Designed miniproteins, single chains, continued (3). Designs and how they scored, part 49

Each design is a single chain, and the fold is of that chain. pLDDT is the mean over its residues in the fold that is shown.

## One batch from the design tools (miniprotein)

Design m9672
Fold by ESMFold2-Fast:
Structure m9672 (fold): chain A 75 residues (1-75)
Amino acid sequence: SREEGERIIERFVEELKNATPEEKKDLINRAVGELARLFPDLPVQDIIDLRNKLLEAKTVEEAEKILRDFLEKAS
C-alpha cells in the first residue's frame, strides 16, 4: 500500500542521514527489496531503475525525491 511505502521511505531517509558511504549501498538494497515486495506486479526494470537512481543520488534530499516519485507512479 502507499502507507507502507511511505513508512519504508521515512525509515530509509532517517537511516541514510546517519549512514557512512559503506552503509549507503546496503540501505539502498534493503529499501529497494522492501519496495519490490510491496509492489510485486511492477516490471523488474522499474525496480532496477530505482536502485540505479538511488545509487547515483548525491544527497539525502535527492534520494527522498526519487523514492517519492517512484511511490507516486507505483501507487
Scores: mean pLDDT 84

Design m9673
Fold by ESMFold2-Fast:
Structure m9673 (fold): chain A 93 residues (1-93)
Amino acid sequence: SKELEEAVRELEELAREFGVEIEDPRKLVEEVAKKTKELGIPFDKELVVLASLIHALTGVSIEEAIKLALPWVENRQAGKPISLVEWLDELLS
């Protein structure tokens, strides 16, 4: 899937920016995408990338990472300005 390939690339870029090592970014993105489908959430590249990053940064389950990512994605889609860095700093505090 082209969208899946784009999600993998974006996750690799964010992982580099945040200094986190992900052993298999493609496998993680695929597992997150599968879990969103199981939860009845339509495929959303931004959600999949952000949930994958949260999982890698915090070690929370993929399901919990998805739940933590949803408010930020909803705020972005609603046009509310929120920095990813500020949101993650608040989440990790």
Scores: mean pLDDT 80

Design m9674
Fold by ESMFold2-Fast:
Parts: structure tokens; sequence; C-alpha cells
Structure m9674 (fold): chain A 55 residues (1-55)
């Protein structure tokens, strides 16, 4: 459902914010942060494509 897709998008946004926070705290390297953000962004694009297809 659209509600489930939106909930997953919200969780992805929270995970992206967590990656940024960890990088700013010096817990992960810039390269690790970039790799994680790239994966999360790809997942977000996939979910948005599913939402558009469902509409």
Amino acid sequence: SLEEIRARLERLGQEMADVVRRHLAGEITPAEAQARLDRLYAEMVRLLEEELKAS
C-alpha cells in the first residue's frame, strides 16, 4: 500500500540522518558514509518508483 511505502521512506530518511550523525561524530569515514548513503538513496528511488507505479 501507499501507506507502507511512505513508512519505509520515512525509515530510510531516519537511516540517512543516522549515517550523517555518525560521520559528524567521527564514528565512520567519509567513504563509509558515502557508500551507505548511496545504498539508501538507491532503495529510496526503488520505493518511489513502486509508489508511482501503484498510483
Scores: mean pLDDT 83

Design m9675
Fold by ESMFold2-Fast:
Structure m9675 (fold): chain A 102 residues (1-102)
Amino acid sequence: MEAFALLSPELKEEAARAINRVAAEVTDTSPEATRLQGRAVSMILGAALAKAGVPQEVLDAYLARLTPEQREAFLRGIELAKQGKTLDEIADEAVREVRAAK
C-alpha cells in the first residue's frame, strides 16, 4: 500500500491497471490463488518502484517485509524493468505464471 505513495500519478495508473489484470485472472479465493496473486502483485510493484527510481534502501525495506516467494517475484520485476519492459509486458508474464500454476 505505502509503495504506491512513491510512484508518479502515471506510474500509479499503470501499476493499478497491471494489478487489476492479474486480479481478473485470479477468480478463485483459495490459499493457492491468493499466494499466486501475492507473487504477481510483488513482481508488478518491484517493476513500478524500479521505474520510479526509488533508492536501493527503500527497495531493501520492502524486500525485508516479503515472503521468500514474493521477494523472488519482486526482484524479477526489478530486472524486467531494467530490461526496458513495460508494466503491461510484466503483467502479461504474471498472468502467464498464474495460468501455468493452475
Scores: mean pLDDT 76

Design m9676
Fold by ESMFold2-Fast:
Structure m9676 (fold): chain A 94 residues (1-94)
Amino acid sequence: SQWSALLAQLEAQIRALGELSEEQLEKLKEAEKLLKERYEELKKKGEDTRETHEVLSRAGLYVVAEIAGLALDPALFTPESLELAKEIKEEMEK
């Protein structure tokens, strides 16, 4: 899956910074699991489109950047991506 490959690349890049705690790495794993679950839900509903992949990718970048304390270009974050990122964060807090 292109989505799984992208998420694995993001996780590897974040780890390569060498600044992440074990707690941050566990939060990244939780975020990865929730994003994969959302992707599988969309795929099962037949909503696996380029647009939904873009929303998922941007939401994933937002969550990963926030956990790692990275500064990313604000243009990467659409309203739909920010809403999904909020949902993922709320799931992680449950």
Scores: mean pLDDT 71

Design m9677
Fold by ESMFold2-Fast:
Structure m9677 (fold): chain A 81 residues (1-81)
Amino acid sequence: SASPKLKYARAEGEGLTNDGKAARVEGEVVNGEWRIRIAGQLDPEEVRREAAAKGIRVERLEHDPDFTVEETTYTEERVWE
């Protein structure tokens, strides 16, 4: 049999990126494609470029240089075929 494929997943969270920038992300996988909504201190041009390189669709991107987080939160749900 073929390797299992991700059919559906949902994730949401807020925290600091590896570069120390505060961000919030919501995402879901539909038919094998990640679709994300993101808000925070991240550079919109860099986010779109990186997402395109990884096959991720950015549905909404809100640049907010004053966005802050005090605690990292993350929730994920996955369904495999």
Scores: mean pLDDT 77

Design m9678
Fold by ESMFold2-Fast:
Structure m9678 (fold): chain A 58 residues (1-58)
Amino acid sequence: SLEERLREAALLLLNGYVTEALRILHDIQREYGLSKEEFRELLDEVLRIAQELSKQLY
């Protein structure tokens, strides 16, 4: 699912794998035909998920 892929990207970012995370996001952008603005929103959402995951273990 889209949510699972965003969580995967967030986990990669938390572990310092920036290039791998961006590859997932660019794949999503291509598959869903996202605009530049929608891609920016996707980046913001991944960063939000990463922050939440760092706080919400358990």
Scores: mean pLDDT 84

Design m9679
Fold by ESMFold2-Fast:
Structure m9679 (fold): chain A 93 residues (1-93)
Amino acid sequence: MEEESRKLGEETIKRAREAGLKAKTLKEAKEAVDKVVGDGALRAVKLGDAELAQKLSKGRAEAAAILDEGEREGKSVKEAVEEAVRKLEEALA
């Protein structure tokens, strides 16, 4: 379980970064990252890891806020996505 949970967390962050960076706009990046992290949280619930599910849900909300702020500030997709991914990593620590 611990190894599977750690791998799920790492894979969710990697997938969120890849999906976000493929987006053409910050709006699309927000939707892509939100979907990936939401899927990760559901998988954590299925594994019985409520703590990981809670951390992913918190990280999901924080990442969405960062992407919204990046759109308001005129940041590039790359800058905002990398900042959001850092917050996801912090939420999982």
Scores: mean pLDDT 85

Design m9680
Fold by ESMFold2-Fast:
Structure m9680 (fold): chain A 104 residues (1-104)
Amino acid sequence: MELGRRAREAALRGDGEEAERYAREAAESGDMDGALLAGEGAGLAALEGKGEAAERAAEALGEQGKKGYLSGSLGEGVAATAGGMLATSGNEAGERAVRAAGEG
């Protein structure tokens, strides 16, 4: 949870590098709650217009999900949850983050 909380806070600040790093570390730890918090942070960051941070966090979560740290389908589920929040924004940042999550 702590890493996911840090990823969320970094994304909301627009700090893409920190958001990506903490999202990746949360996923690698197998902390599903932390990964979900990081995904929520990415969605909220996109709604706040912090598209780069949102995209980087979502991509890191998708990438780690594909590696099996969260199991493939669970990692995809976390990315899809973030993507669902981003889709409600209707903006380019939301679309970019959804695409990054699907590709990672």
Scores: mean pLDDT 67

Design m9681
Fold by ESMFold2-Fast:
Structure m9681 (fold): chain A 87 residues (1-87)
Amino acid sequence: ALSPGELLEALVRAQELLEETLSPEEVRRYMHMLGVAYEELYLGKKVPSPFSKEEIIEALEEIARLAEERGDLETARILRQVAEQYR
């Protein structure tokens, strides 16, 4: 199981990776999707969101792939685990 600290560290690293490749608007959109997944899985909150479950899973997998391409295997592992749990 992921600790809340491991996931928060992965979210910080995901934001840094996204900021290197995407516009500020796209970064905000991805971080919103990641935050919804975090709150629903770890805090047990039902979060109102404009995103479908499928969109959030695709976002998690895309960021995990980007992290892996940058050599951040730990962030990729954590985000893929979150995507699997969110399915």
Scores: mean pLDDT 79

Design m9682
Fold by ESMFold2-Fast:
Structure m9682 (fold): chain A 78 residues (1-78)
Amino acid sequence: MPMTKEKALKAVEDIKNQPDLEAMKIGAQTFLKELPSIPNREEFIEKIRAAKSREELLEILEELEKAVENSEIVPAPL
């Protein structure tokens, strides 16, 4: 099913609220599987897998939120 911007941002916010690093990683990876249109999607998945702390993962999720907003705000291809 296509992900809406509101659902995507809410999903990222929910992931950021997870107490466990592993739970955050699982949530983030599942989320990315539903967003094939995200630029550099595979790089985000790799960053998430490589994250060693919640702080690193939160930084990655912040970048992901920006990527989600940019991917849904498709600039005119002109």
Scores: mean pLDDT 70

Design m9683
Fold by ESMFold2-Fast:
Structure m9683 (fold): chain A 77 residues (1-77)
Amino acid sequence: LDREEIKREALERARELLERARELAARGEAEILPETERLALEVAALEAVREAARRLGLKLSEEELHELAREIAEELL
């Protein structure tokens, strides 16, 4: 369940970041285009997965990190 636990924590963090970005766009403080939002989410998801793995003390390959980040981006978009 290590993979699922990392995904759960990273998904929650990425979701919060996406919500923050949308709030800033709504306030006119940031201009977010759909493609830019998608790219930013992919980067945020990768960082969230890495942080979750480190926090949980789990070892993941770069391939596994990227796979989880892609799944998280798909879940949120």
Scores: mean pLDDT 72

Design m9684
Fold by ESMFold2-Fast:
Structure m9684 (fold): chain A 68 residues (1-68)
Amino acid sequence: MDIEAALARARALAERMRAEGVRLDPATLEEARRLVLSTAPKELHEELRAGGGYFMVAFGQVVEEESL
């Protein structure tokens, strides 16, 4: 998967999760953050952090689904 396509998909998922009022447990956020920051290039780390918890969890799901 193209990383740009993965980010776009993660943004769409994050917006949907936020609109649905999905509860994010601290443990889920920390696990997603760990997975995402270990997988994504360092150049994207600031964008990933700035996207907030929903974006981090959404990107983690996209990464796992696509086996990036």
Scores: mean pLDDT 73

Design m9685
Fold by ESMFold2-Fast:
Structure m9685 (fold): chain A 76 residues (1-76)
Amino acid sequence: SEAEKLENEIKTVEELIAYHKQRLAEVDKKLAEAKASGAPADEIARLEQMRDVLTESIANLEKELEELKKKYEEAK
């Protein structure tokens, strides 16, 4: 059914969000360690850029998830 397809798509997007949140936590840890150790400014900037990209990707996926949830409510 359409509802079952949307449920599977929701699950896939939730798994992608979890994956990206795990990557973000790893980058945040590396960024904290780099700042504590006095790492070069270019390394810190690269980690901050990676954090920003992951943060935006998560926000976009969460927006897609909300749209899929609305479609699921209409299909059931």
Scores: mean pLDDT 89

Design m9686
Fold by ESMFold2-Fast:
Structure m9686 (fold): chain A 67 residues (1-67)
Amino acid sequence: MDERRLEEALEELRRTDPETAEIVEQLRRDGLSPEKILERLEVSRYTAEKLREIGEQIDEELAKRKA
């Protein structure tokens, strides 16, 4: 069951990458299903660093506009 798989993944993340574990907990609170979160984790494992860098750069460019 996906919920059990997510819980096992969370336990590992809490030990190895607590920041990502916190993000997963936030997604659970936002009402995402365990299956959806696991799907995101599979994608994020591949692109997490790139997505974070792109997001930070976009935020920086938006701040530059003095919005």
Scores: mean pLDDT 66

Design m9687
Fold by ESMFold2-Fast:
Structure m9687 (fold): chain A 79 residues (1-79)
Amino acid sequence: SLSDLAFELVEALVNGDLERALELWEKIRDNPAALAVLRGLVRLSEKPGAEEAFERMLAAKDREEALEALRELSRLLRS
């Protein structure tokens, strides 16, 4: 399910697996329901800056910008 993909994306980010995170992001980025689940998971982390990094990820214009945003979110979730 799309919710399962959102959970897998958070797991990839926590594990520092940016290739897997990018692959999963490209599958869910155009799905509002999956993005709502992902937003909730980021909020539940209670990590300072994580919600801001998530908004930056949503604003990414291309694959390289998305990868940089995913890298920052991964760093924050692992802190």
Scores: mean pLDDT 84

Design m9688
Fold by ESMFold2-Fast:
Structure m9688 (fold): chain A 72 residues (1-72)
Amino acid sequence: SRKLAREVLATFAAGVAKERGLYDPKASLEEQVEAVKKAMAEFFLSMGSTPEQAERDGEAMAEIFREAREEE
């Protein structure tokens, strides 16, 4: 299910941001999306991605997170 996959990925991304001290569930959606983007880019960079790949993949994860939050 696309909805289930989106929710799983969004939960994972929020968890990564929280562990990095960047996630505030009381912040605006836009602030949460930016936090997720930054945290996921740092995560992918730590896993050996290039800076360009990490930024792209972090942005994609932030978009998935936004879509999941907008449907709730």
Scores: mean pLDDT 83

Design m9689
Fold by ESMFold2-Fast:
Structure m9689 (fold): chain A 74 residues (1-74)
Amino acid sequence: MPLDSEQNLELAIEYIEQGNYLLAKLALHEAIGQRAPSLLAMVEAAKEQGHTELAERLEKLLEENREKLRPFLE
């Protein structure tokens, strides 16, 4: 991939700020390298893959944009 996982997560933050939630979801999938039905599932997948720092960044993104990301939480 041309971008590392952390860079893709930063792109997801920008997309959320722009209101582009579909692109944000795609960037999160790229960051984790695994398809997941919800943001919480992506956090767990990141931890299982050993991306502890990425998982913490996902949790921070979730907290800051919780209401906007609600459809991805189930």
Scores: mean pLDDT 64

Design m9690
Fold by ESMFold2-Fast:
Structure m9690 (fold): chain A 83 residues (1-83)
Amino acid sequence: DTVLKENRAAREIIERRLRELGVPEEKIEPAIELLMAAIYAIENNDYDTAERIIRDLARELGLPVSKVREIVNEAIEEINRVR
């Protein structure tokens, strides 16, 4: 199933990047789910929803918004690579 492969590829990139940035283990899974929601918003051309999720999560994790946006962009690139 292509959709399942795309989901897994995106989740693995997000998880690795969040760990590299020092996000606590207990926050990793909720952050993955929120960033997956942001990716699906982007795929539906709902950039306002995606930006809100990215900004809210960046504040929650104490990360720069630019770093969270980089993770989302890398995950989308990986989805397109597997697609």
Scores: mean pLDDT 85

Design m9691
Fold by ESMFold2-Fast:
Structure m9691 (fold): chain A 76 residues (1-76)
Amino acid sequence: EIEKALEKAYEILKKEVGEEKAEKAVKIIEEGLSLADVLTPDEIYEMTKERLKKEGIPEKLAEQAGLLTRKLALLK
């Protein structure tokens, strides 16, 4: 389930921001997921969103990816 969500996120990001930024964005999402045991879901959302914005991902996409990361963290 998580793998399918990450694949869909990659395809959407690739179309919007290009392959290189999409690969970095998915890595940021995966890093957020790896912190599920030490950060709250809200902290995972904010950290992931801010890191994506710093990478140059548009704010709306960064928000959506942050929410996806928060949702997936709850499934771990």
Scores: mean pLDDT 82

Design m9692
Fold by ESMFold2-Fast:
Structure m9692 (fold): chain A 69 residues (1-69)
Amino acid sequence: SLEEAYKEAERLLNEGKSPAEIVRHLVLEKGYSPEVAREVLRRLYNEGKITKAQLIGAEIILDKIEKEL
């Protein structure tokens, strides 16, 4: 679920993982869809937990992952 993916992302962010590393983990290790990972990034940004630059960088990485699925 989106809520479970978000809680995983918050845990990884608190452990010092970058947003780009977090979306790789969610899609490639945990099997979440790219759409769920994108919603997680948007929520992290909207809650002030990541910067606009981090959001953009992670979305670029997510687009690359999606093309290789």
Scores: mean pLDDT 87

Design m9693
Fold by ESMFold2-Fast:
Structure m9693 (fold): chain A 89 residues (1-89)
Amino acid sequence: AERVARAARTAVQAGVDHAKRMGLSPEEAAELAGMAVRNAVRTAGGSDEAIQKAAELGRKAGENYARGDEKGTQLAIDEVAKAAEEASR
């Protein structure tokens, strides 16, 4: 559970940071962050449910970040970690 949650949080943060460096649109940032979380949770041994829930919240984090919603981005990152942990245990 904690391993999957840490992987999800690290991936969403890295995806958001990469989207910022690349100047991606909200839609592109959402896709990148969502894919990063999906791949990280799968690699960490997350269930299909954990992968799906975390990826959906990862998309939200990327979109919020690209729109300049710093508070919404941080909340979504925290939700990604929590959802991945809860769905794994």
Scores: mean pLDDT 79

Design m9694
Fold by ESMFold2-Fast:
Structure m9694 (fold): chain A 55 residues (1-55)
Amino acid sequence: SVQELIDKAIEEFGLTDEERELLLEDVKHYGGTEESARLAIERVRGIKEAREKKK
């Protein structure tokens, strides 16, 4: 399900509260489908990777 994809991404990526909010907003904006969840997860993963690179 969409919620299972979101929950898994949050746990596996160790997302910040801000990144979690962005993920939820993107899923809602793209129609709440599994496809939109995958696109939102890819975007937030990129944000997380950029944050880690700046450490």
Scores: mean pLDDT 77

Design m9695
Fold by ESMFold2-Fast:
Structure m9695 (fold): chain A 72 residues (1-72)
Amino acid sequence: SADDAVRAEGAALLRRSLQTMLDLARQFKEEGREKATRLAVEFAIANGRQLASVTGDPRWAEEAEQEAAEVL
């Protein structure tokens, strides 16, 4: 259905954003940019939590929080 398609598209965008924020957080950490690293990690966690809500799968939030902790 159209609603399922929109939800799938939103989930894909959130997954892409989550991965981008984690990649940026790793880069900022290597550069010694503590504030930027923390902000990117916070956005990654927020995207993971929103993805969990949209998909109904709490593992997205759990995995985002785990990966964020590994970056910090």
Scores: mean pLDDT 87

Design m9696
Fold by ESMFold2-Fast:
Structure m9696 (fold): chain A 98 residues (1-98)
Amino acid sequence: MLELPDLPKFTVKVTLKGEEDEVLEYVIEVDLSDPLGLEIAEGIARIIIGVAKTIGRNKGLGVVVEILDEDGNVLEREEWKSGEEIRKHIEELKEKAK
């Protein structure tokens, strides 16, 4: 489960795992003095994660999301399976239909 830190600044790091791993880093700044600041930060993080999962599923890539503090320490990590296993299963079904 990904929990957002109660920090004024954190990084959402997305790794798309394929033949070559692609790493994307998104720095989110949070106004902790504004109650809406945390809700906006959560919304942005959810959008980033949702887009990464969609890309991973559509392209058959593994997806790793890490929440990092300002010093680069990993606070939270979540990993989703590659869609490559799904492609192999579809190929097996096609061969059985021949």
Scores: mean pLDDT 71

Design m9697
Fold by ESMFold2-Fast:
Structure m9697 (fold): chain A 50 residues (1-50)
Amino acid sequence: MSHFLSKFKPESHALFNDIMNSPSEAPDYLKEVAAVLATIGEEEDLRLQA
């Protein structure tokens, strides 16, 4: 679990800086990030339930 937090920390900082400095309507990378996070949560839940 701590590994996931470490993985997202640098990426989150980059995304936050990009959004704050150059916000754009409906950026594709934001949608992809949200989809990836949802998929990771789903897979972890399935793995734990198995």
Scores: mean pLDDT 55

Design m9698
Fold by ESMFold2-Fast:
Structure m9698 (fold): chain A 68 residues (1-68)
Amino acid sequence: MEAGIESVAELMRKTLLAVGVPEEEAEEIVERIRRALERYFETGDVAALREVGDIIDEVMARYEAKQA
């Protein structure tokens, strides 16, 4: 379970860095996603999964909008 969270966190970190997110901000975003995933796996709260999706979508949309 934890290994799966680490894999997602590492992929997200690499993606954020690749699109030009500063290392410090990328770490904070990845940590937010990791915490939400940990909450889901510990409590079964489906809202935590939606929170992860919202964080990813919001970050990607904001960076795409900044390139306009």
Scores: mean pLDDT 74

Design m9699
Fold by ESMFold2-Fast:
Structure m9699 (fold): chain A 69 residues (1-69)
Amino acid sequence: MLEAGDIVTVTSALGTKTGTITAASGNFAAVVFDDGSGALIRAQGPGEAIVHDLTTNVTSRGTFTVEPG
């Protein structure tokens, strides 16, 4: 389950980034990455997501891992 405060590592067409979930609802999460960029994530299954990068406006399929914050 994606929760605010969790640490997430996302791998997508734009590479691999680590950040913190700032808001989550159901299978959706908003993330701020350590580089200051942001993304919206829609979980599709275990470790799979659609990732919308808010800096570039690129949407891609990706993978993610989550650690409790």
Scores: mean pLDDT 80

Design m9700
Fold by ESMFold2-Fast:
Structure m9700 (fold): chain A 65 residues (1-65)
Amino acid sequence: SVSREAAISILAIGAAFELGAKSISVENGEVRLVLEKDTEEVRKKAEELTEQLKSIGAEKVTVEF
């Protein structure tokens, strides 16, 4: 099976491309995204992503605009 760390990285990187992130970092179960656009739609998707990442074992998720 895929490790927790690999699963978190794959999901986070995919979401970063979809959301148009300026930067992404994934380290020790912590995910940080810096997004280009601050819209209601992007905020909603970021909230959904945060819940999904935490459900698969992410320790901390931070989203910045």
Scores: mean pLDDT 79

Design m9701
Fold by ESMFold2-Fast:
Structure m9701 (fold): chain A 76 residues (1-76)
Amino acid sequence: ELAELLARARELAAEARRQGHEELADALVTVSRIAAERGWLRLLREAVETAERGLQEDPEAALRGLRAVKDILESL
């Protein structure tokens, strides 16, 4: 499960970069890394799902959400 979620996060980050959404990719990578390090599987799953939906429907909304979480996690 953890390895599968991290693999999916990497795939989504690569796709985001390929589409020109560098900031979305960076936010996803950072949130996924910290969530994995802390064992927060729910947060990791939510980050993956947010990025996946965002790339298909609303990348700007996904970026705003992941960026807010990233900022909180980096302040810890």
Scores: mean pLDDT 84

Design m9702
Fold by ESMFold2-Fast:
Structure m9702 (fold): chain A 112 residues (1-112)
Amino acid sequence: MELTERQREIAKLVADAAYDGAMKKIDKMIQQAKQQNNTVMLQVLNELKKKLEEAKKRGDLGELMYIGFDLRGELLRIARDVLKLDDEKIAELIKFAGIGSHTVAAVEDERR
């Protein structure tokens, strides 16, 4: 696949947005993991953050977009392949990351 200059500009903009969004989510999950003293989650999140930073330094727009848009999928891969967590622990990590988000508190402000 050959990208035109315009397509590369758009891809970079999208990749930068995906990276920023992913980093904000990771930082929130790190704070939640600290609150719960979940060292396993902290290790997975630090590994994921490092991979995102390395992809950003390499300028790998495809990798940044892939990780940024499928952050949970990449988190699960690291948890499964690197830490070899059981399905129950993986499910708890997903719930922990999801429930500990602003989304739970934001339900109180549902107006539509």
Scores: mean pLDDT 71

Design m9703
Fold by ESMFold2-Fast:
Structure m9703 (fold): chain A 70 residues (1-70)
Amino acid sequence: MLSEEELELEVGLSLMRMMAAIGKRIEDPKEREETIEKIRRLGKELQEKFPEHRELIEEETKELIEEIRK
């Protein structure tokens, strides 16, 4: 079983992935950019909260943003 901290990290990552999946389907450019900013902000907050997973969170954040932009 994951620790409580690991569960919180997994919830955060899952929220980012869900936001990215929704963002890819947004046709309005302004709403897409707002979604990208929310993902970027959440990723940054997770990196600060879980510094030992910073590299993983940073790469996931980058990949999700790139998926929305493609």
Scores: mean pLDDT 81

Design m9704
Fold by ESMFold2-Fast:
Structure m9704 (fold): chain A 89 residues (1-89)
Amino acid sequence: SFLEELAKEMEKYSNVPKEEAFELREKALKKLLEHLKEKYPELAEIAEKVLELQRKEGLSAEEIEKKNPELVKKAEEIEKEIEEKEKKK
């Protein structure tokens, strides 16, 4: 699962200084986002919007979710569609 890979990649950088963690996480997220764009472009678009909002507002992911419930809902719907496709294989 892409989300599991994303979570695991973010966890790799949890033990580094916050400033270094930000740069490494951004680089890792960019690679994962490019891979996501090839397989699931709709989900990649939502992920980019969330990241842009975090950069602009300096808010946590949880605060972005509260301000943009429509983006969260759309992401959850796409994730369910991906799980259903994987379940049929």
Scores: mean pLDDT 66

Design m9705
Fold by ESMFold2-Fast:
Structure m9705 (fold): chain A 85 residues (1-85)
Amino acid sequence: SMLDKLVAQLKENLIAAGASQAAAEKVARMAKSIGEQLISRGKDDEALEVLNTAIASAKTQSVAAVKKTLIDKYAEATNLNVFYV
């Protein structure tokens, strides 16, 4: 699927930027979960935007920053607060 290809690209970009295999795989699993959740809600364009933003971020930013980007973009796409308790 397109989602699986984007998730694979995110993982490759993280590894190329110096992330460990384990860290890159964990972020890729988070991204896939977020993408699947958005697609299940009919938000395919938002899923593509979240993943493309994370892929671009992964080239220059830390694993922690990429995780924050995924969370922030997911919250934006769903109109939820990042700090909801």
Scores: mean pLDDT 82

Design m9706
Fold by ESMFold2-Fast:
Structure m9706 (fold): chain A 88 residues (1-88)
Amino acid sequence: EAEEHLEKAREAAEAGDFKTAIEHIGKAASIAGLSHPKVLEELEYLAELAEKAGQTEVAEHLRKAVEYAKKGDEVEAADALVAALEAA
């Protein structure tokens, strides 16, 4: 379920494992869509944690994913999420 993946993403993010966190958010997004409010909330939280951890490139790509998803640009949002995963 999308909810289970978002929970796993938060656990990984709080442990500093941004790659695993992004992978779980990606799975949640494949079920619920990147524009889903709960997916957007976890993406924003992950970006904040990445910034605090000094993962500035990861945080920047995650912020772009949120921005595109809020505009309904799902393809560009997905591309930004992949870029965040590659930077992590």
Scores: mean pLDDT 85

Design m9707
Fold by ESMFold2-Fast:
Structure m9707 (fold): chain A 75 residues (1-75)
Amino acid sequence: SWIDKLDETIERIKKALPSLSPEEQKLAEEAIEQLKWIKKELETTDDPRKQAVLISAAGVVIAEVDLLLKRAEER
């Protein structure tokens, strides 16, 4: 489910935080906050249009943070 994917992504980001630069940590922490907000909204909304928008937003945030973490690991 999307809730499980969000939880896994948040935990993965948290585990990576100590290995990131201060600038990367700030971006990663902002991503965690965005994903937590999206998760809360998905758990509380019955509106299919709002769900679609939230899922799209989650996909973008996950893609951006995955790229950030991959680039940090290639260091």
Scores: mean pLDDT 85

